# Designs tried in a protein design run: designed miniproteins, single chains, continued (5). Part 12

Each design is a single chain, and the fold is of that chain. pLDDT is the mean over its residues in the fold that is shown.

## One batch from the design tools (miniprotein)

Design m16384
Fold by ESMFold2-Fast:
Structure m16384 (fold): chain A 70 residues (1-70)
Amino acid sequence: MRRKREIERLTRHLLELAEKRGITISEKVARRVAERLINEMSYDQAKEEIDRFLDYVAAQAKALKAKVTI
């Protein structure tokens, strides 16, 4: 089903983007976030929301000189 594929793609995108930004997120947490976003908005909007969220978390981690685990 398309929705399940969108959740899988968004989960993958979240994990890859988090890794690139030095943020460790469990697949379980990433999947829950992806499911919630896809239920509330379109895939494109959910992807943009994840990008903004991870940009914010990465900026905070960089300011604190810390590695973030979620």
Scores: mean pLDDT 76

Design m16385
Fold by ESMFold2-Fast:
Structure m16385 (fold): chain A 63 residues (1-63)
Amino acid sequence: GGLTPEQAAALKEVVDEAKKRGLSQAEIADIANRLIDLALAGKTPEEIRAEGQRLLDEAVARK
């Protein structure tokens, strides 16, 4: 159980970028929770980064 170090690093990269892009704490938490679910479902760090970038771009586009 739990995230691999590589999955955790991918998640942290997305969260750090979301913070730099000015997303709210609630938006960051929503993205983080979705990526954690993907990681626990066995998705690769690469897939986590790709989905994280997609979710981040969508959140930024809504502003």
Scores: mean pLDDT 84

Design m16386
Fold by ESMFold2-Fast:
Structure m16386 (fold): chain A 67 residues (1-67)
Amino acid sequence: MESYINNESIGQKEVEELLKAGRVDAIDPGKLELEKMSPSLKEKLAKAYGVSVEELTKFVERLLKTR
């Protein structure tokens, strides 16, 4: 599937597709809308990064503040 609006924040569907493709490296944590994601998707994403959901959330929040 193609996404036209994926420059500012990465969509939940795109995160799912990248995880299925094994391309977690293509996911920009600073563009994630974690609050809009299901708990299951957050768990899968955190597992792919090798961190906890809490750690991922803190990282995204800090990254947005320091970019």
Scores: mean pLDDT 68

Design m16387
Fold by ESMFold2-Fast:
Structure m16387 (fold): chain A 73 residues (1-73)
Amino acid sequence: MSPEELIRRARELIEKAKEAIQNNDIDKAKSYVDEARQLVRELRKLGHRDEAVALEDEINKLIFEIKYLEKKK
């Protein structure tokens, strides 16, 4: 997979995770976040550090939202 495809796929997964959070589907949100994190790790290995850092920031924000929603139970 090219770095460009990794970035595009990670962004798609981040968008799906945001949608899952809006729908209170925490399990799906976690699944999408985990997949996005894997793709970002691959980007780091390929030397695309700046894009990886930006995507990690978005993913970390989603992780905090997921944890907040879990505590609301």
Scores: mean pLDDT 83

Design m16388
Fold by ESMFold2-Fast:
Structure m16388 (fold): chain A 80 residues (1-80)
Amino acid sequence: MTREQVLADAEALLASADAFLARLDEMDPVVAASALGVLLAAVRFTIEQGEKAGLPEELLEELRRRAEELERALRELLEA
């Protein structure tokens, strides 16, 4: 992927993750767990591509924080 494409993907994923997490408690747990898994995989992939493409460290740290938050939310749902 080009740096420009990875940057756009990173920004879109951060916005999507924030919107999703804000509504997590309103959602069906099965749907929430599935969506969290997909978002977490996408964020992790974007971190790997972003590191290779030389994305700003501030953005990479934000992606890593979102990955941790998504992983925590998914773990809590799977342990319910």
Scores: mean pLDDT 81

Design m16389
Fold by ESMFold2-Fast:
Structure m16389 (fold): chain A 114 residues (1-114)
Amino acid sequence: SDLQQTTQQMLTTQLKSAQAILQEAKKLKAPQSVIDKIEKIISLLQSSLDSSVNDAIKTLEEVLDMLQEIELEYEERLKQDPKDETARTMMLLTGSNIVSVSTFIWLLQKLQEK
């Protein structure tokens, strides 16, 4: 169905974004806890590519929670050191992805309305 194709495209887009964040996080020598969370996000998205729309929404909600945990960690770092360019970069990347994931959740929920 068109909704299944849209769902798969949204999950694929988020997977590519998560992979890009992982590469940047490794380049910036992010903590292993952050690397592990991003790798789990990638695994969840990969495992969900053929999921039902409802299961895809649940996966995106779990991804959103994990992205918010990463954002909070870097927000605390910036409060302690406002000149931490690594923390600023990671917050911008994580924040952009939070907006995208939130938007996809909203769109998929709306497309399911009868």
Scores: mean pLDDT 89

Design m16390
Fold by ESMFold2-Fast:
Structure m16390 (fold): chain A 65 residues (1-65)
Amino acid sequence: MTELERRVLKYLVEHGPATVDELAERLGVSRDEVTRIVQRLLEKGYVELTPDRRYVLTEKGREAA
């Protein structure tokens, strides 16, 4: 897991569900970079997408953070 993937997971632990825009702004990276990271985290089962387009930690994601 990359350091940036870990930073996304830790942000979600501390602040709860977040949009791509919120993650990009808070982590200081582009929307495109955040989108690539959250897609990888979705594939690993570490996050889920809510109906309002927020990424939320799964139990597996919380353990990985």
Scores: mean pLDDT 84

Design m16391
Fold by ESMFold2-Fast:
Structure m16391 (fold): chain A 83 residues (1-83)
Amino acid sequence: MERLRELVDRLAEEARRLLAEARRLRAQGRDDEADRLVFEAEITLGMLRIVIGVAKVIGDEETAKYGEEKVRELDAELAELRG
């Protein structure tokens, strides 16, 4: 339970870090580098979704719900960067 929650937090933090760096690079006109970081954030978000799936399979509903909230926040940030 605690280990999965820590993994959710680490993956969410890494995705946010990548998106923040991508936003900064895009503001500097470095679109190719920003797009690379967006892609890395998408991969990290994919790993977070896998961890949520594992939590659901083992019956860790609290961690699954917590992770789903993090995914919603990150999906919104990612959509803003794409649009």
Scores: mean pLDDT 84

Design m16392
Fold by ESMFold2-Fast:
Structure m16392 (fold): chain A 57 residues (1-57)
Amino acid sequence: AEDQISKEAEELAIRLQTIGDSRPDLLQLPLAERAQILGKELDFSQEAINRALKLLN
């Protein structure tokens, strides 16, 4: 549902902005790659991942 996609996108955007030294593997990657990896680890949809990237641009 749109509401779930929006919530997942917001959560992913927050997590992407708060990645610290705990995830050095992700810090070496471009934002788009980080979003794909984190989004998939969280079982978020591709639509939510795409929307999170728009929120961060």
Scores: mean pLDDT 78

Design m16393
Fold by ESMFold2-Fast:
Structure m16393 (fold): chain A 89 residues (1-89)
Amino acid sequence: GPGSRAAIAGANGGSVGGPDTAKRAYELAGRMVGASPETIEAARKAGQASAAGDVEKNAEYARKSHEMGDGPEGAELAARQARAATESR
């Protein structure tokens, strides 16, 4: 839903802060939305992988995270939002 989409997009934006910040943000966001342990673990791994990335890597991570829950259209919206946030737009 919109709440889970916003939480995941926020966690993805946090990945700009580096690996430790991204991991903590993804775990916290997952806990806040009541995600399953499997979903939280997937988000944590993706966060670690994207934490050293640029704006495009952060957007790609957002897309992949939302594909698991919101489908392709929701994933693309999340990627766009993450890109805008990391570009300060």
Scores: mean pLDDT 55

Design m16394
Fold by ESMFold2-Fast:
Structure m16394 (fold): chain A 61 residues (1-61)
Amino acid sequence: SSAVEREILAAEYEIARLANEDPEKAAFAAQRFAELRARQSELSDEEILAEVRRMRDEIAA
C-alpha cells in the first residue's frame, strides 16, 4: 500500500540521518529494519505499519 511505502521511505531516511549522529544506534536500527524487510511478505500491512512506526519512534528518541 502507499501508506506502507511512505512509512518505509521515512524510516530509511531517518536511519540514514541517524548514521551521521549515532552510527552505532543507526547500525542497530538498520539491522532491525532489515529483519522486518525479510519478514515483510509474511506480515499484513497493519503489522508492517505498526513495526515501522515503532522503529521510527525509537529513532526519534
Scores: mean pLDDT 80

Design m16395
Fold by ESMFold2-Fast:
Structure m16395 (fold): chain A 83 residues (1-83)
Amino acid sequence: SEEIKKKMEELDKRLREIGERVAANPNVTEEQKEKLFQKMGEIQKLLGQVVKSKDEKKQKELLDQAEAIIEEMEKLVEEVEKE
């Protein structure tokens, strides 16, 4: 599905943006980096399941779960940047 592909590309871009923001900010602690790395691993597992699934409803549910984790990561980075 073009819709699924577009959503995956959107989420990949957001993850790259998070990585760039973390790399640019010296105030990100090792503990915060570990939490972000763990969340990244969870997202990669979900995206792998999207690729394996032939059920578009299941693909959308998995992408929604991945997006929720990305939103949590974005909030964590935003809080560090506000210092």
Scores: mean pLDDT 84

Design m16396
Fold by ESMFold2-Fast:
Structure m16396 (fold): chain A 86 residues (1-86)
Amino acid sequence: SMLEKGKELLKEAERLAKEGIGLLIDISVHSLENPLPYFEKAIKLLKEAIKLYREALKYLPEEQRKPVEEKIKKLEEIIEYAKIFV
């Protein structure tokens, strides 16, 4: 069903977002000698998460869309922060 497809996309988007955010937390906690590749990987993961969240919006009812749009905005803000270090 359309709703099930939307839920699957949300789960994958959440997985990628958690992985990307997790890398940024790891960089912040550990004094890495060369953090640049990790920032680049985190940005790529977060961009892919946003892509999947946007795709999921096509399959979600209107009342469920706003929380997902808010998640996208937060991830875009995190990407802009991470770009300072690239």
Scores: mean pLDDT 86

Design m16397
Fold by ESMFold2-Fast:
Structure m16397 (fold): chain A 68 residues (1-68)
Amino acid sequence: MADELLARFEATLRARPLSRLEINRLIVDATGDLMDALLAQGKSPKEALEEAEKTRDALEALAAALLA
């Protein structure tokens, strides 16, 4: 699931020019959606938050690499 979010995020950044504000919004929305999905799958709030934070950091690193 996180790998699918990273792949979709990269495809979105490559498909069209986005401002940093739009990129930040995509990261916030993607991490929120992931957290909700993990909770729906039966993960605890603590586990969902930990995975969402790791995914947010990965999305930020990917955005930084693509915007360099």
Scores: mean pLDDT 80

Design m16398
Fold by ESMFold2-Fast:
Structure m16398 (fold): chain A 68 residues (1-68)
Amino acid sequence: SKREEVLKKAEEAAKEYLKNSTDPVTKRIIEKALKDKNEPLLLGFAYAKGKLTPEEVREFYEWLRKEK
């Protein structure tokens, strides 16, 4: 559930950016990341925009590290 909540926040941050920004280069990158489900890029972007805490990002990567 925590992983899904963090990912949902990241996807919401990306969608908010697409709605409010006019930067065509970054919009194209973010649109592609959403379509491709590029979780690391979406998390990094959301963190850079202040939508995720360092703890949320760390918990997500700890989950990935423990994945078999």
Scores: mean pLDDT 77

Design m16399
Fold by ESMFold2-Fast:
Parts: sequence; C-alpha cells; structure tokens
Structure m16399 (fold): chain A 73 residues (1-73)
Amino acid sequence: SDTERAARGAAQLGVPAGATFSRAQVEALARALEDLFDRPGLGERIVAEAARLGGPERWSGAQVARAVDAVAG
C-alpha cells in the first residue's frame, strides 16, 4: 500500500538501528515526501504527528515511520 511504502521509505532513508533524527532532518524528509507524492501540506502533517508521538526535537526511525504511516495512509 502507499502507506506501507511511505513508512518504509521514511524508515530506510538513513537510520541504522538505534539512530535518531533531528527535527530539521525529519522536516527535510517530510518535504521530500510531500513533493514525491504531490500532496500539499503532507510534510507539515508528518512533522506534527512525529512531535505528537515522540516529542518536539528528535525521533527514532520507528517514530518517523509511524508518523508517515498515520498521515499518508
């Protein structure tokens, strides 16, 4: 599904096990996904959901993948 593909894409875009992403990295990824899927506002929704799941500044790859899955699904 598009949701599973987006979540896996987010998880695969540079996260070794135990690595975390900064807000700036997730914002860049979210913008790239917004452009790739041609869905205006998707990037802001991904960042907002990541912040809801794991706090405002840093997230695990799993948290980013869950955020992408939740808003792109």
Scores: mean pLDDT 73

Design m16400
Fold by ESMFold2-Fast:
Structure m16400 (fold): chain A 84 residues (1-84)
Amino acid sequence: SDYESLIEGTDIALEEARQYSETLDEETKKKVEELIKELERLRAQLREAVKRGDRERAEEIAERIFEVLRKLQQILKEAEEKKE
């Protein structure tokens, strides 16, 4: 399902973010770690909503996951550009 694909994509993003965070300065690393924790929480909530068949709740959580993923991608992109 679309939500299962989103959960899988979130898991991949979490793994990549953890790996990349090892290359970051301490302040940026803390920000990334906070977003990782939020994504882990939202992922668990999405799985629970899907399990309950709560489509409206699942949609709300999915939207929030996309917002957090965008923030994470922006921070990682900025960090990469500063190394060039």
Scores: mean pLDDT 83

Design m16401
Fold by ESMFold2-Fast:
Structure m16401 (fold): chain A 55 residues (1-55)
Amino acid sequence: SAMEEERERTLERLRAALEAMGVPREEIDAFLASLAGADPETVDREGLRFLLSVM
C-alpha cells in the first residue's frame, strides 16, 4: 500500500541519516525495530527526536 511504501522509504532515509552521523549499527537496528508497524508520521516524529538526541 502507499502508506507501507511511504513508511519503508522513511525508514530507509532515517537509517542512511543515522549511518552518516556515525551511530552504531546495533543502535540503529534496535531503534528501527522499535518503529516496526508504525505509521509514517510516527516514524518521522520519532526519527527526528532520535537524530536530535545524537547531534
Scores: mean pLDDT 79

Design m16402
Fold by ESMFold2-Fast:
Structure m16402 (fold): chain A 67 residues (1-67)
Amino acid sequence: KAEDILLDALDYLSGFVGKSDSERIKLLSDYLSDTYGFSKSTATKIATLIVKGKLDEALKLIEEWLS
């Protein structure tokens, strides 16, 4: 479910607290694309929202993709 993907993404990012926002977005975008099959553009949008702390918006986008 969308919540499980969001929690997994947050757990993944916890390993990269010393990285810049742009690096974390790239790392998370690649992870989401590879793990869940999100398109590169969708993975980048989700990763950007999560890294910027816009978790409600990220969850909504994940839910829309899963529908």
Scores: mean pLDDT 86

Design m16403
Fold by ESMFold2-Fast:
Structure m16403 (fold): chain A 86 residues (1-86)
Amino acid sequence: SVKKQTLLQAQIISFQSEIWLAKKLAKKSKDEKLKKEITKLVNEIEDLIKQAKELIKQGKLEKAEEVIDEISQKVNELQKLMDKIK
């Protein structure tokens, strides 16, 4: 459905915003281990976003939701790492 597709696309935009913030904050950190952990997680999330976008394009909305749920969990992990940058 158009409504479901639009809502999933909106969630992806929100995740991309979180990644942008994480990249910006990580550049200000001098903790090399923390930077590597953030970079690894950002790369994993970006790969999942590409998968979710392709599934949405194919009309596989249920599978796209599963990938988006995995992204949501990884974004929560990313937020916890970003809290350590202070």
Scores: mean pLDDT 88

Design m16404
Fold by ESMFold2-Fast:
Structure m16404 (fold): chain A 83 residues (1-83)
Amino acid sequence: SSSLTQQGRRLVAQAQRYSDLTQQYADQGDLDRARQAMEEMSRLIGEGLRLGRQVSQDERERLTRELGDSGQRTSDSLSRVDS
């Protein structure tokens, strides 16, 4: 696979890890750390979308969907415990 495709896969994997950390911290009631992990995930999503402009339409659509799924999961985690 191309190096751009590999970069996209790495960004998705990192976003997934920060999404998981956001859920973990939120479940523990540590909203400050949960928000910091969400901010890092959002930054990685931005990097992935910039990368998406340099890849094929199909790869861009897949990258956008997978990063969007991670972002939605993170938002859902924070919404359940943020008071």
Scores: mean pLDDT 78

Design m16405
Fold by ESMFold2-Fast:
Structure m16405 (fold): chain A 114 residues (1-114)
Amino acid sequence: SDRNKLILQVLRNIAESGIANNPDPEAQQAFQKVREAVELALNGEDEKRIQQLLDEAIEHARKAGPAMERAVEAMAELIKNVVEGKEVPIEREIGIILRAIGDYEQHLLELRKK
């Protein structure tokens, strides 16, 4: 599905941006696991491995804090729904992801001032 490929490409770009720009090593590890899951999903490969990678991503995100956990959980849910061929309101899910990442970045900015 062209829609499913576009969704996965957007999530890949968000994850790659997180790997490059997020200073938290736990958040970087969470985004790396999301990127790996997206690459498998784009190739139509191993739904079980995708689920394992997403569970690992959520665990790393949890260590980075509640805003990052929300972002990665929303990304994981969207990847699962795409893999299952379900229709999801992508604009809503992307909005949740971007707000949670923004909240986390604002928190890091405040910590850096101390």
Scores: mean pLDDT 79

Design m16406
Fold by ESMFold2-Fast:
Structure m16406 (fold): chain A 80 residues (1-80)
Amino acid sequence: KEEELKKKLEERISELKTKIQNLVAEGKDPAEILYYQAKLRFLETMLKNKRYEEAISRLERFEKQDKEKALEAMENYLKD
């Protein structure tokens, strides 16, 4: 339940850190790197605030959206 969601969120954070490192090493598009960095900031903030279930649900929504729109939504969500 809560512990399972926390572990899932921690796993997603670990995966994103690895993905960002790989994208930087490969010299990928800066916009693509920025998108994944925004996801990482979002998940780390949600983990810190113990919003595990909400973090997973919102991440799934962001992943289905256009990258530009998802980035804006993630930044606005963190502001609120």
Scores: mean pLDDT 77

Design m16407
Fold by ESMFold2-Fast:
Structure m16407 (fold): chain A 104 residues (1-104)
Amino acid sequence: SRLEEVLLENLARVHELLDSLGVKTGLSLEEFATLSISDQRHVLLSLLLHLVSLSRTLSREEQEEVLALIEEILARLLSVLPESDPFVQAVKAILEELREIMRS
């Protein structure tokens, strides 16, 4: 499914950034691909929340990388889901939390 492809691409990008920050993820892309769409959404949301929590201890440059990633994730989700989707709304809320952290 196109949504499943977008969720996998988004997870791959989250894994890349977490790895660059020295943070290990417990779930591989292959394992993620075996999950239901609902579980894939929950895993991605959990990882984004963890990344935003970590951003409180990150440099400004690293915070900007996290911001760019979440904006990219939101843009991809909006290509396959309506604005009113609860998952899209949750990602928007996470993005706003990061913006608050960055305003200091």
Scores: mean pLDDT 85

Design m16408
Fold by ESMFold2-Fast:
Structure m16408 (fold): chain A 104 residues (1-104)
Amino acid sequence: KEEEEKKKKADELVKRILPPELYDFLTNEAIPYLEKQAEIYREKGDFDKAKELEKQRDEVKTFIENLKKDPEKAARTLANRLAKEWLKKYFDEIVEKQKKEEEA
């Protein structure tokens, strides 16, 4: 089935982009850990922290789903976000250096 072949190819690309150990960690350890911690905090009455942990769990699940559905698009989205954050920090560093030179 053509759809099955596309799905297998997507899974293979996910394993190349995301090391198998990291993928297994996120799926089998990180998500269950976040779910269990959210439940513990909810039982203790800390609903704000429980909600934060549930949000983190959902973000991890969404990232994994996006990698499986369209690994190229997911990788580009991540790369663009990292580049934007890096450019902002780099720009701030240049401005600070220039100010120090003008003060000297």
Scores: mean pLDDT 68

Design m16409
Fold by ESMFold2-Fast:
Formats: structure tokens, sequence, C-alpha cells
Structure m16409 (fold): chain A 86 residues (1-86)
């Protein structure tokens, strides 16, 4: 449990998340789910933007987190990818 949280914190920091953003992820389970989706999307977008759009677009729409993913894409300077989630 604590080891999993520490691993998530390290991964989020590696992807540009602040300590404040990491604390927010742990404080509220609903907002935490949004931040996890955003974090996973940031990792996927850094590795393969096109595949990230394909794999996550349907899931994001189903869960109602398209805005969070679009913001993550813009944070990486991928405005074209962000439009795919609008």
Amino acid sequence: AEEAKERLRKRLKENGFTDEQIAQLEADIEEGIRLIIRGVTLVALKNNPEKAVEDNKKIAKRLGYTEEIAEAARELGLDDVAKEFE
C-alpha cells in the first residue's frame, strides 16, 4: 500500500507533477482518479502521442475526463493531441 503510493509519487514527479499535485491525488479519491488518468496520459503522450490518443480517447470520454487529458497534452506542448480529446 505505502510502497505503491511512493512509486506513484516518484512516477508523477518524473513526469513534472509538483508535491502539491501529488498530495491532491491522495487527498480526494475522485480527484485522485482524474489526476491518475492525467499522469498516465502524460507518460503515454511522451512515449507515443498517436497511440495515446487511440488508447485513451474512448476511456476518457466514458469516464468524463477528456478535459483533464486535453490539459495534460497542452502541458506537454501537444496542442494538436489536446484537440482530439475536446
Scores: mean pLDDT 68

Design m16410
Fold by ESMFold2-Fast:
Structure m16410 (fold): chain A 95 residues (1-95)
Amino acid sequence: ELDLTEEELKRAIELGKRAAVAALARGIREGTASEEKLEEMREWLLSQLNSEEERREAEELLERLVADPAALDAEEARILAEQKKLEEEYLKRQE
């Protein structure tokens, strides 16, 4: 079940990073997340990023998603669709 190919694992990691940024933006915009939860998400995201450039890109994306609700909604929809596609591809491969 969790025996992912390197390609699947890489895609899952990238989706996880994007999901973390989107979740932070949603929490900031709606005030639905506690400060502790936002700090945990930020720390997790930072731990997944390998370079200062990746961290800057994540911060820029976060700022953009907080400022633009349409961009946030679109990003959340893309993440969900890509996660579903990855899951379907994985299940098909197991057959």
Scores: mean pLDDT 74

Design m16411
Fold by ESMFold2-Fast:
Structure m16411 (fold): chain A 82 residues (1-82)
Amino acid sequence: MAEAAARIRALAEEAARLLDEAVATGSREKAREALRLFLEAARLLAEAHGVDWRPIARANLEALGAEYPELRDVVDEALAEL
């Protein structure tokens, strides 16, 4: 349990770091990588709790798109894959 929690936390921290860099630099590549790591962390967390990750991921992606309109195209790409 502790090792899985540490991995999820590491993925979420790396995703947040890349998202901060993407917003600061306007890098779509970093934004896509941040969302990829975020979705992986969300999927692992949902699996650990025995719930479907897709509704949670969709709600979080929509909230992210509202907070960062400049990343809306990257968010819409991720939503289309759900």
Scores: mean pLDDT 78

Design m16412
Fold by ESMFold2-Fast:
Structure m16412 (fold): chain A 56 residues (1-56)
Amino acid sequence: MRAGGRIAAAQARAGGGDEAVARASGETGTKMELETGDPGAGAQAGAATAREHGAG
């Protein structure tokens, strides 16, 4: 599979970004918020800030 490298890169990006946020804000995040609070929505802002400043 020649596209193996491209697919792996896309999956690594999705697994580390959009998927984690969607899950935290969706089913897992919503349920967790009712128990202990919000890591989902807050984590998204924190991750974005760290990525901007940390990656700089």
Scores: mean pLDDT 48

Design m16413
Fold by ESMFold2-Fast:
Structure m16413 (fold): chain A 84 residues (1-84)
Amino acid sequence: LSERLQAEAEASMLMIGAAVIKIALEILKKKGLDKEELEKMLELVEEYIERARRLVEEYPDLEEAKRALEELEELKKEIEKLLE
């Protein structure tokens, strides 16, 4: 794959990762919140944010990477509020 296609694929994988975490978070909200699971989710989201930021820095015109970063930052904000 070209480096550009590799970056687009990584951005798409980060979007899928964010969607999976969102689903898991909704399940946790219905079953009762587990603080340890929320803390693990926060760590994973922070890791994905770092990866998305690197993509945005290397490929500033890659819209998919910017969308992935935006989704992940909103998800982090939601999880942080639940940990208060």
Scores: mean pLDDT 86

Design m16414
Fold by ESMFold2-Fast:
Order: C-alpha cells, then structure tokens, then sequence
Structure m16414 (fold): chain A 77 residues (1-77)
C-alpha cells in the first residue's frame, strides 16, 4: 500500500463516519447505519448511494451486511 493509497482510504473512512452521524440524526437504526457504513468502506460505494438503494427497497440491511462481510474477509487475507 502506497502512502497516497493509505491517505485516500483514511479520508474515505472519515467521510463515511461523518455521513453515518448524519444518518443517526435522521433516526436510522444502528443496524442499518452499521451495514451502510461497512458496505461503503468495504465496497467503495458512497454512503448516500447505499442509503438511497435501501430506502427504495433495492437492497436490504441483510444484503448490505452480507456484501460488507464478504468484502472484509477478502481485506483480511
């Protein structure tokens, strides 16, 4: 991992945390916030995009969590 890659990942993680706080203020439950945040970090999708998909019923909390867990397993190798 290059220094630039590490900086980009850290910046992206910080943005995800800020957006997770905004979702919490909107009254979203902790399970959904965790699933969206984990999926955004692991898959590189934007928090807002995942939130919109979840609100439209295009994905479930369970599907987002499964995708995040699979991506994190690859990350841990």
Amino acid sequence: MTEEELKEKAERFNKILEKAEELRKKGMDNEAITAISAASFALGEEVEELYEKLEKGEVTVEELMEKALEALKEFAK
Scores: mean pLDDT 76

Design m16415
Fold by ESMFold2-Fast:
Structure m16415 (fold): chain A 64 residues (1-64)
Amino acid sequence: TVHVKVKAAADREITFTTSDGGSVTAQAKAGEEVTVSITPKTDNPTLTVRLTGAAGATFYFTPA
């Protein structure tokens, strides 16, 4: 499992898509931190991140 902590400068919708067909969507509010947990079903999946809204977000990836 991988935990992704996101701090956005503006309100954002963040979508994480894995190569194994998984998808997780989270809403981040300006100045707030959101933690998203992703458990891949395969070894070495590719993680694709999509952001909407205004610019500026910081991502922290930590293994569980």
Scores: mean pLDDT 66

Design m16416
Fold by ESMFold2-Fast:
Structure m16416 (fold): chain A 80 residues (1-80)
Amino acid sequence: SVEELIKKIEENAKKFIEEVESMTDDPDLIEQAKKAVEELKKKAIEFIKAKHNGDPNYQKKLEEARKAADKAIEIFEKAK
């Protein structure tokens, strides 16, 4: 269900932050990670809802989610 997918996204967002915090003590990088994952969570949920509802803009929502994911990956790589 859409609700189950949203819960998984929220759980994965929390795990992402925990993993970044385990790799680095840089407060600026941790703040960037929190902002990036919140944006990714928001865009991913928007995409899932749009696709489920047959919104013709779902492809644009997918592209926004992909951009947010790329940003989160960049920050994760910096934390290594």
Scores: mean pLDDT 85

Design m16417
Fold by ESMFold2-Fast:
Structure m16417 (fold): chain A 75 residues (1-75)
Amino acid sequence: SSLREQGEQLLKQGQEAEKQGDYKSAAEKYTQAGLKFLEAGDRHSAGVAFGKAIESYIKAGLSETEAHVRVQEAL
């Protein structure tokens, strides 16, 4: 589906940002990927993407609580 394809592309962009050490951009892309997977009805892939977003926000210097709040605000 187009939504799933968009999610996969956003995961790829997140991985590229992560390789560059841009954890904030990676987290934003992973959050967007999770939203696209959720819209596609793919709850498992959405959960994986949101987990990567939380981890990337923590690597960017956010607390665990702040990272969870940032992802939840996007939902």
Scores: mean pLDDT 90

Design m16418
Fold by ESMFold2-Fast:
Parts: sequence; C-alpha cells; structure tokens
Structure m16418 (fold): chain A 87 residues (1-87)
Amino acid sequence: LSEEKQKKAIEYIEEAKKYAKEALSEEDAKVVDELAKKAIEAFKKNPVEGLIYLAALMGYAAEATKKEEVAKKLNELYSKVVKVVES
C-alpha cells in the first residue's frame, strides 16, 4: 500500500473513531479509542488486519449505541477504507 493510500485509510479510521465516540459513553469511547489505535498500527503492516480491527470498532459501537444510523455511517466509512485498499 502506498503512503498516500495509507494516509487516506487512516483518515477514514480516525473519522469513524470520532463519530463513534460522539454517540458513546466515556467508558465505551475508551474501547473505541483502543480499537482505532490497533487498526491504525495494523494498517502500517497489514491492511487486512487493519480492516479486522476497524470492523471490531464498528461492531462495538453499533452494539453499544443500538442505533441503526450509527451502524450505517460506520459501514460507509468502512467501505471507503476498503476502496482505498483495493485501488
């Protein structure tokens, strides 16, 4: 993955983290922070592993908020990261 594509993927992961944290309690936001950190670190070595951590962040946020709108927005951001990896 090129440095440009890696930066773009990280930007979308950070956007997903910020969006999820706004909808969550402080306790749940800490879990999202940790998963986002792991996703970003993993993306530098293996994009597939980065996507796995991003999926975990999305699943956690959707379960904790129980709001379909949160799940939909995070799915859109996930799709953008996938497109960056596939391009």
Scores: mean pLDDT 82

Design m16419
Fold by ESMFold2-Fast:
Structure m16419 (fold): chain A 81 residues (1-81)
Amino acid sequence: AEARERLVRVLEQILKEIEKAISNNDYKKIENLITALVGALYDAGLPERAEELRKRMQEALKNKDYDGIIEAVRELLEELR
């Protein structure tokens, strides 16, 4: 329970930072935040989910599909809540 609550808080903070980076057109920051999110999933013992999300979010980023990046994080948060 506590570990899951920590993961949710970390992901909520990363989501806020991704939304801010998108509003600033900071591609490199978005890329770094995707890396941070993937790292948080590995730290939480979710390596398969981390790899799946890395691929999905990196592909969305290449296509400038910023809504797809936000949606991927929101879907993950709903799964963990």
Scores: mean pLDDT 84

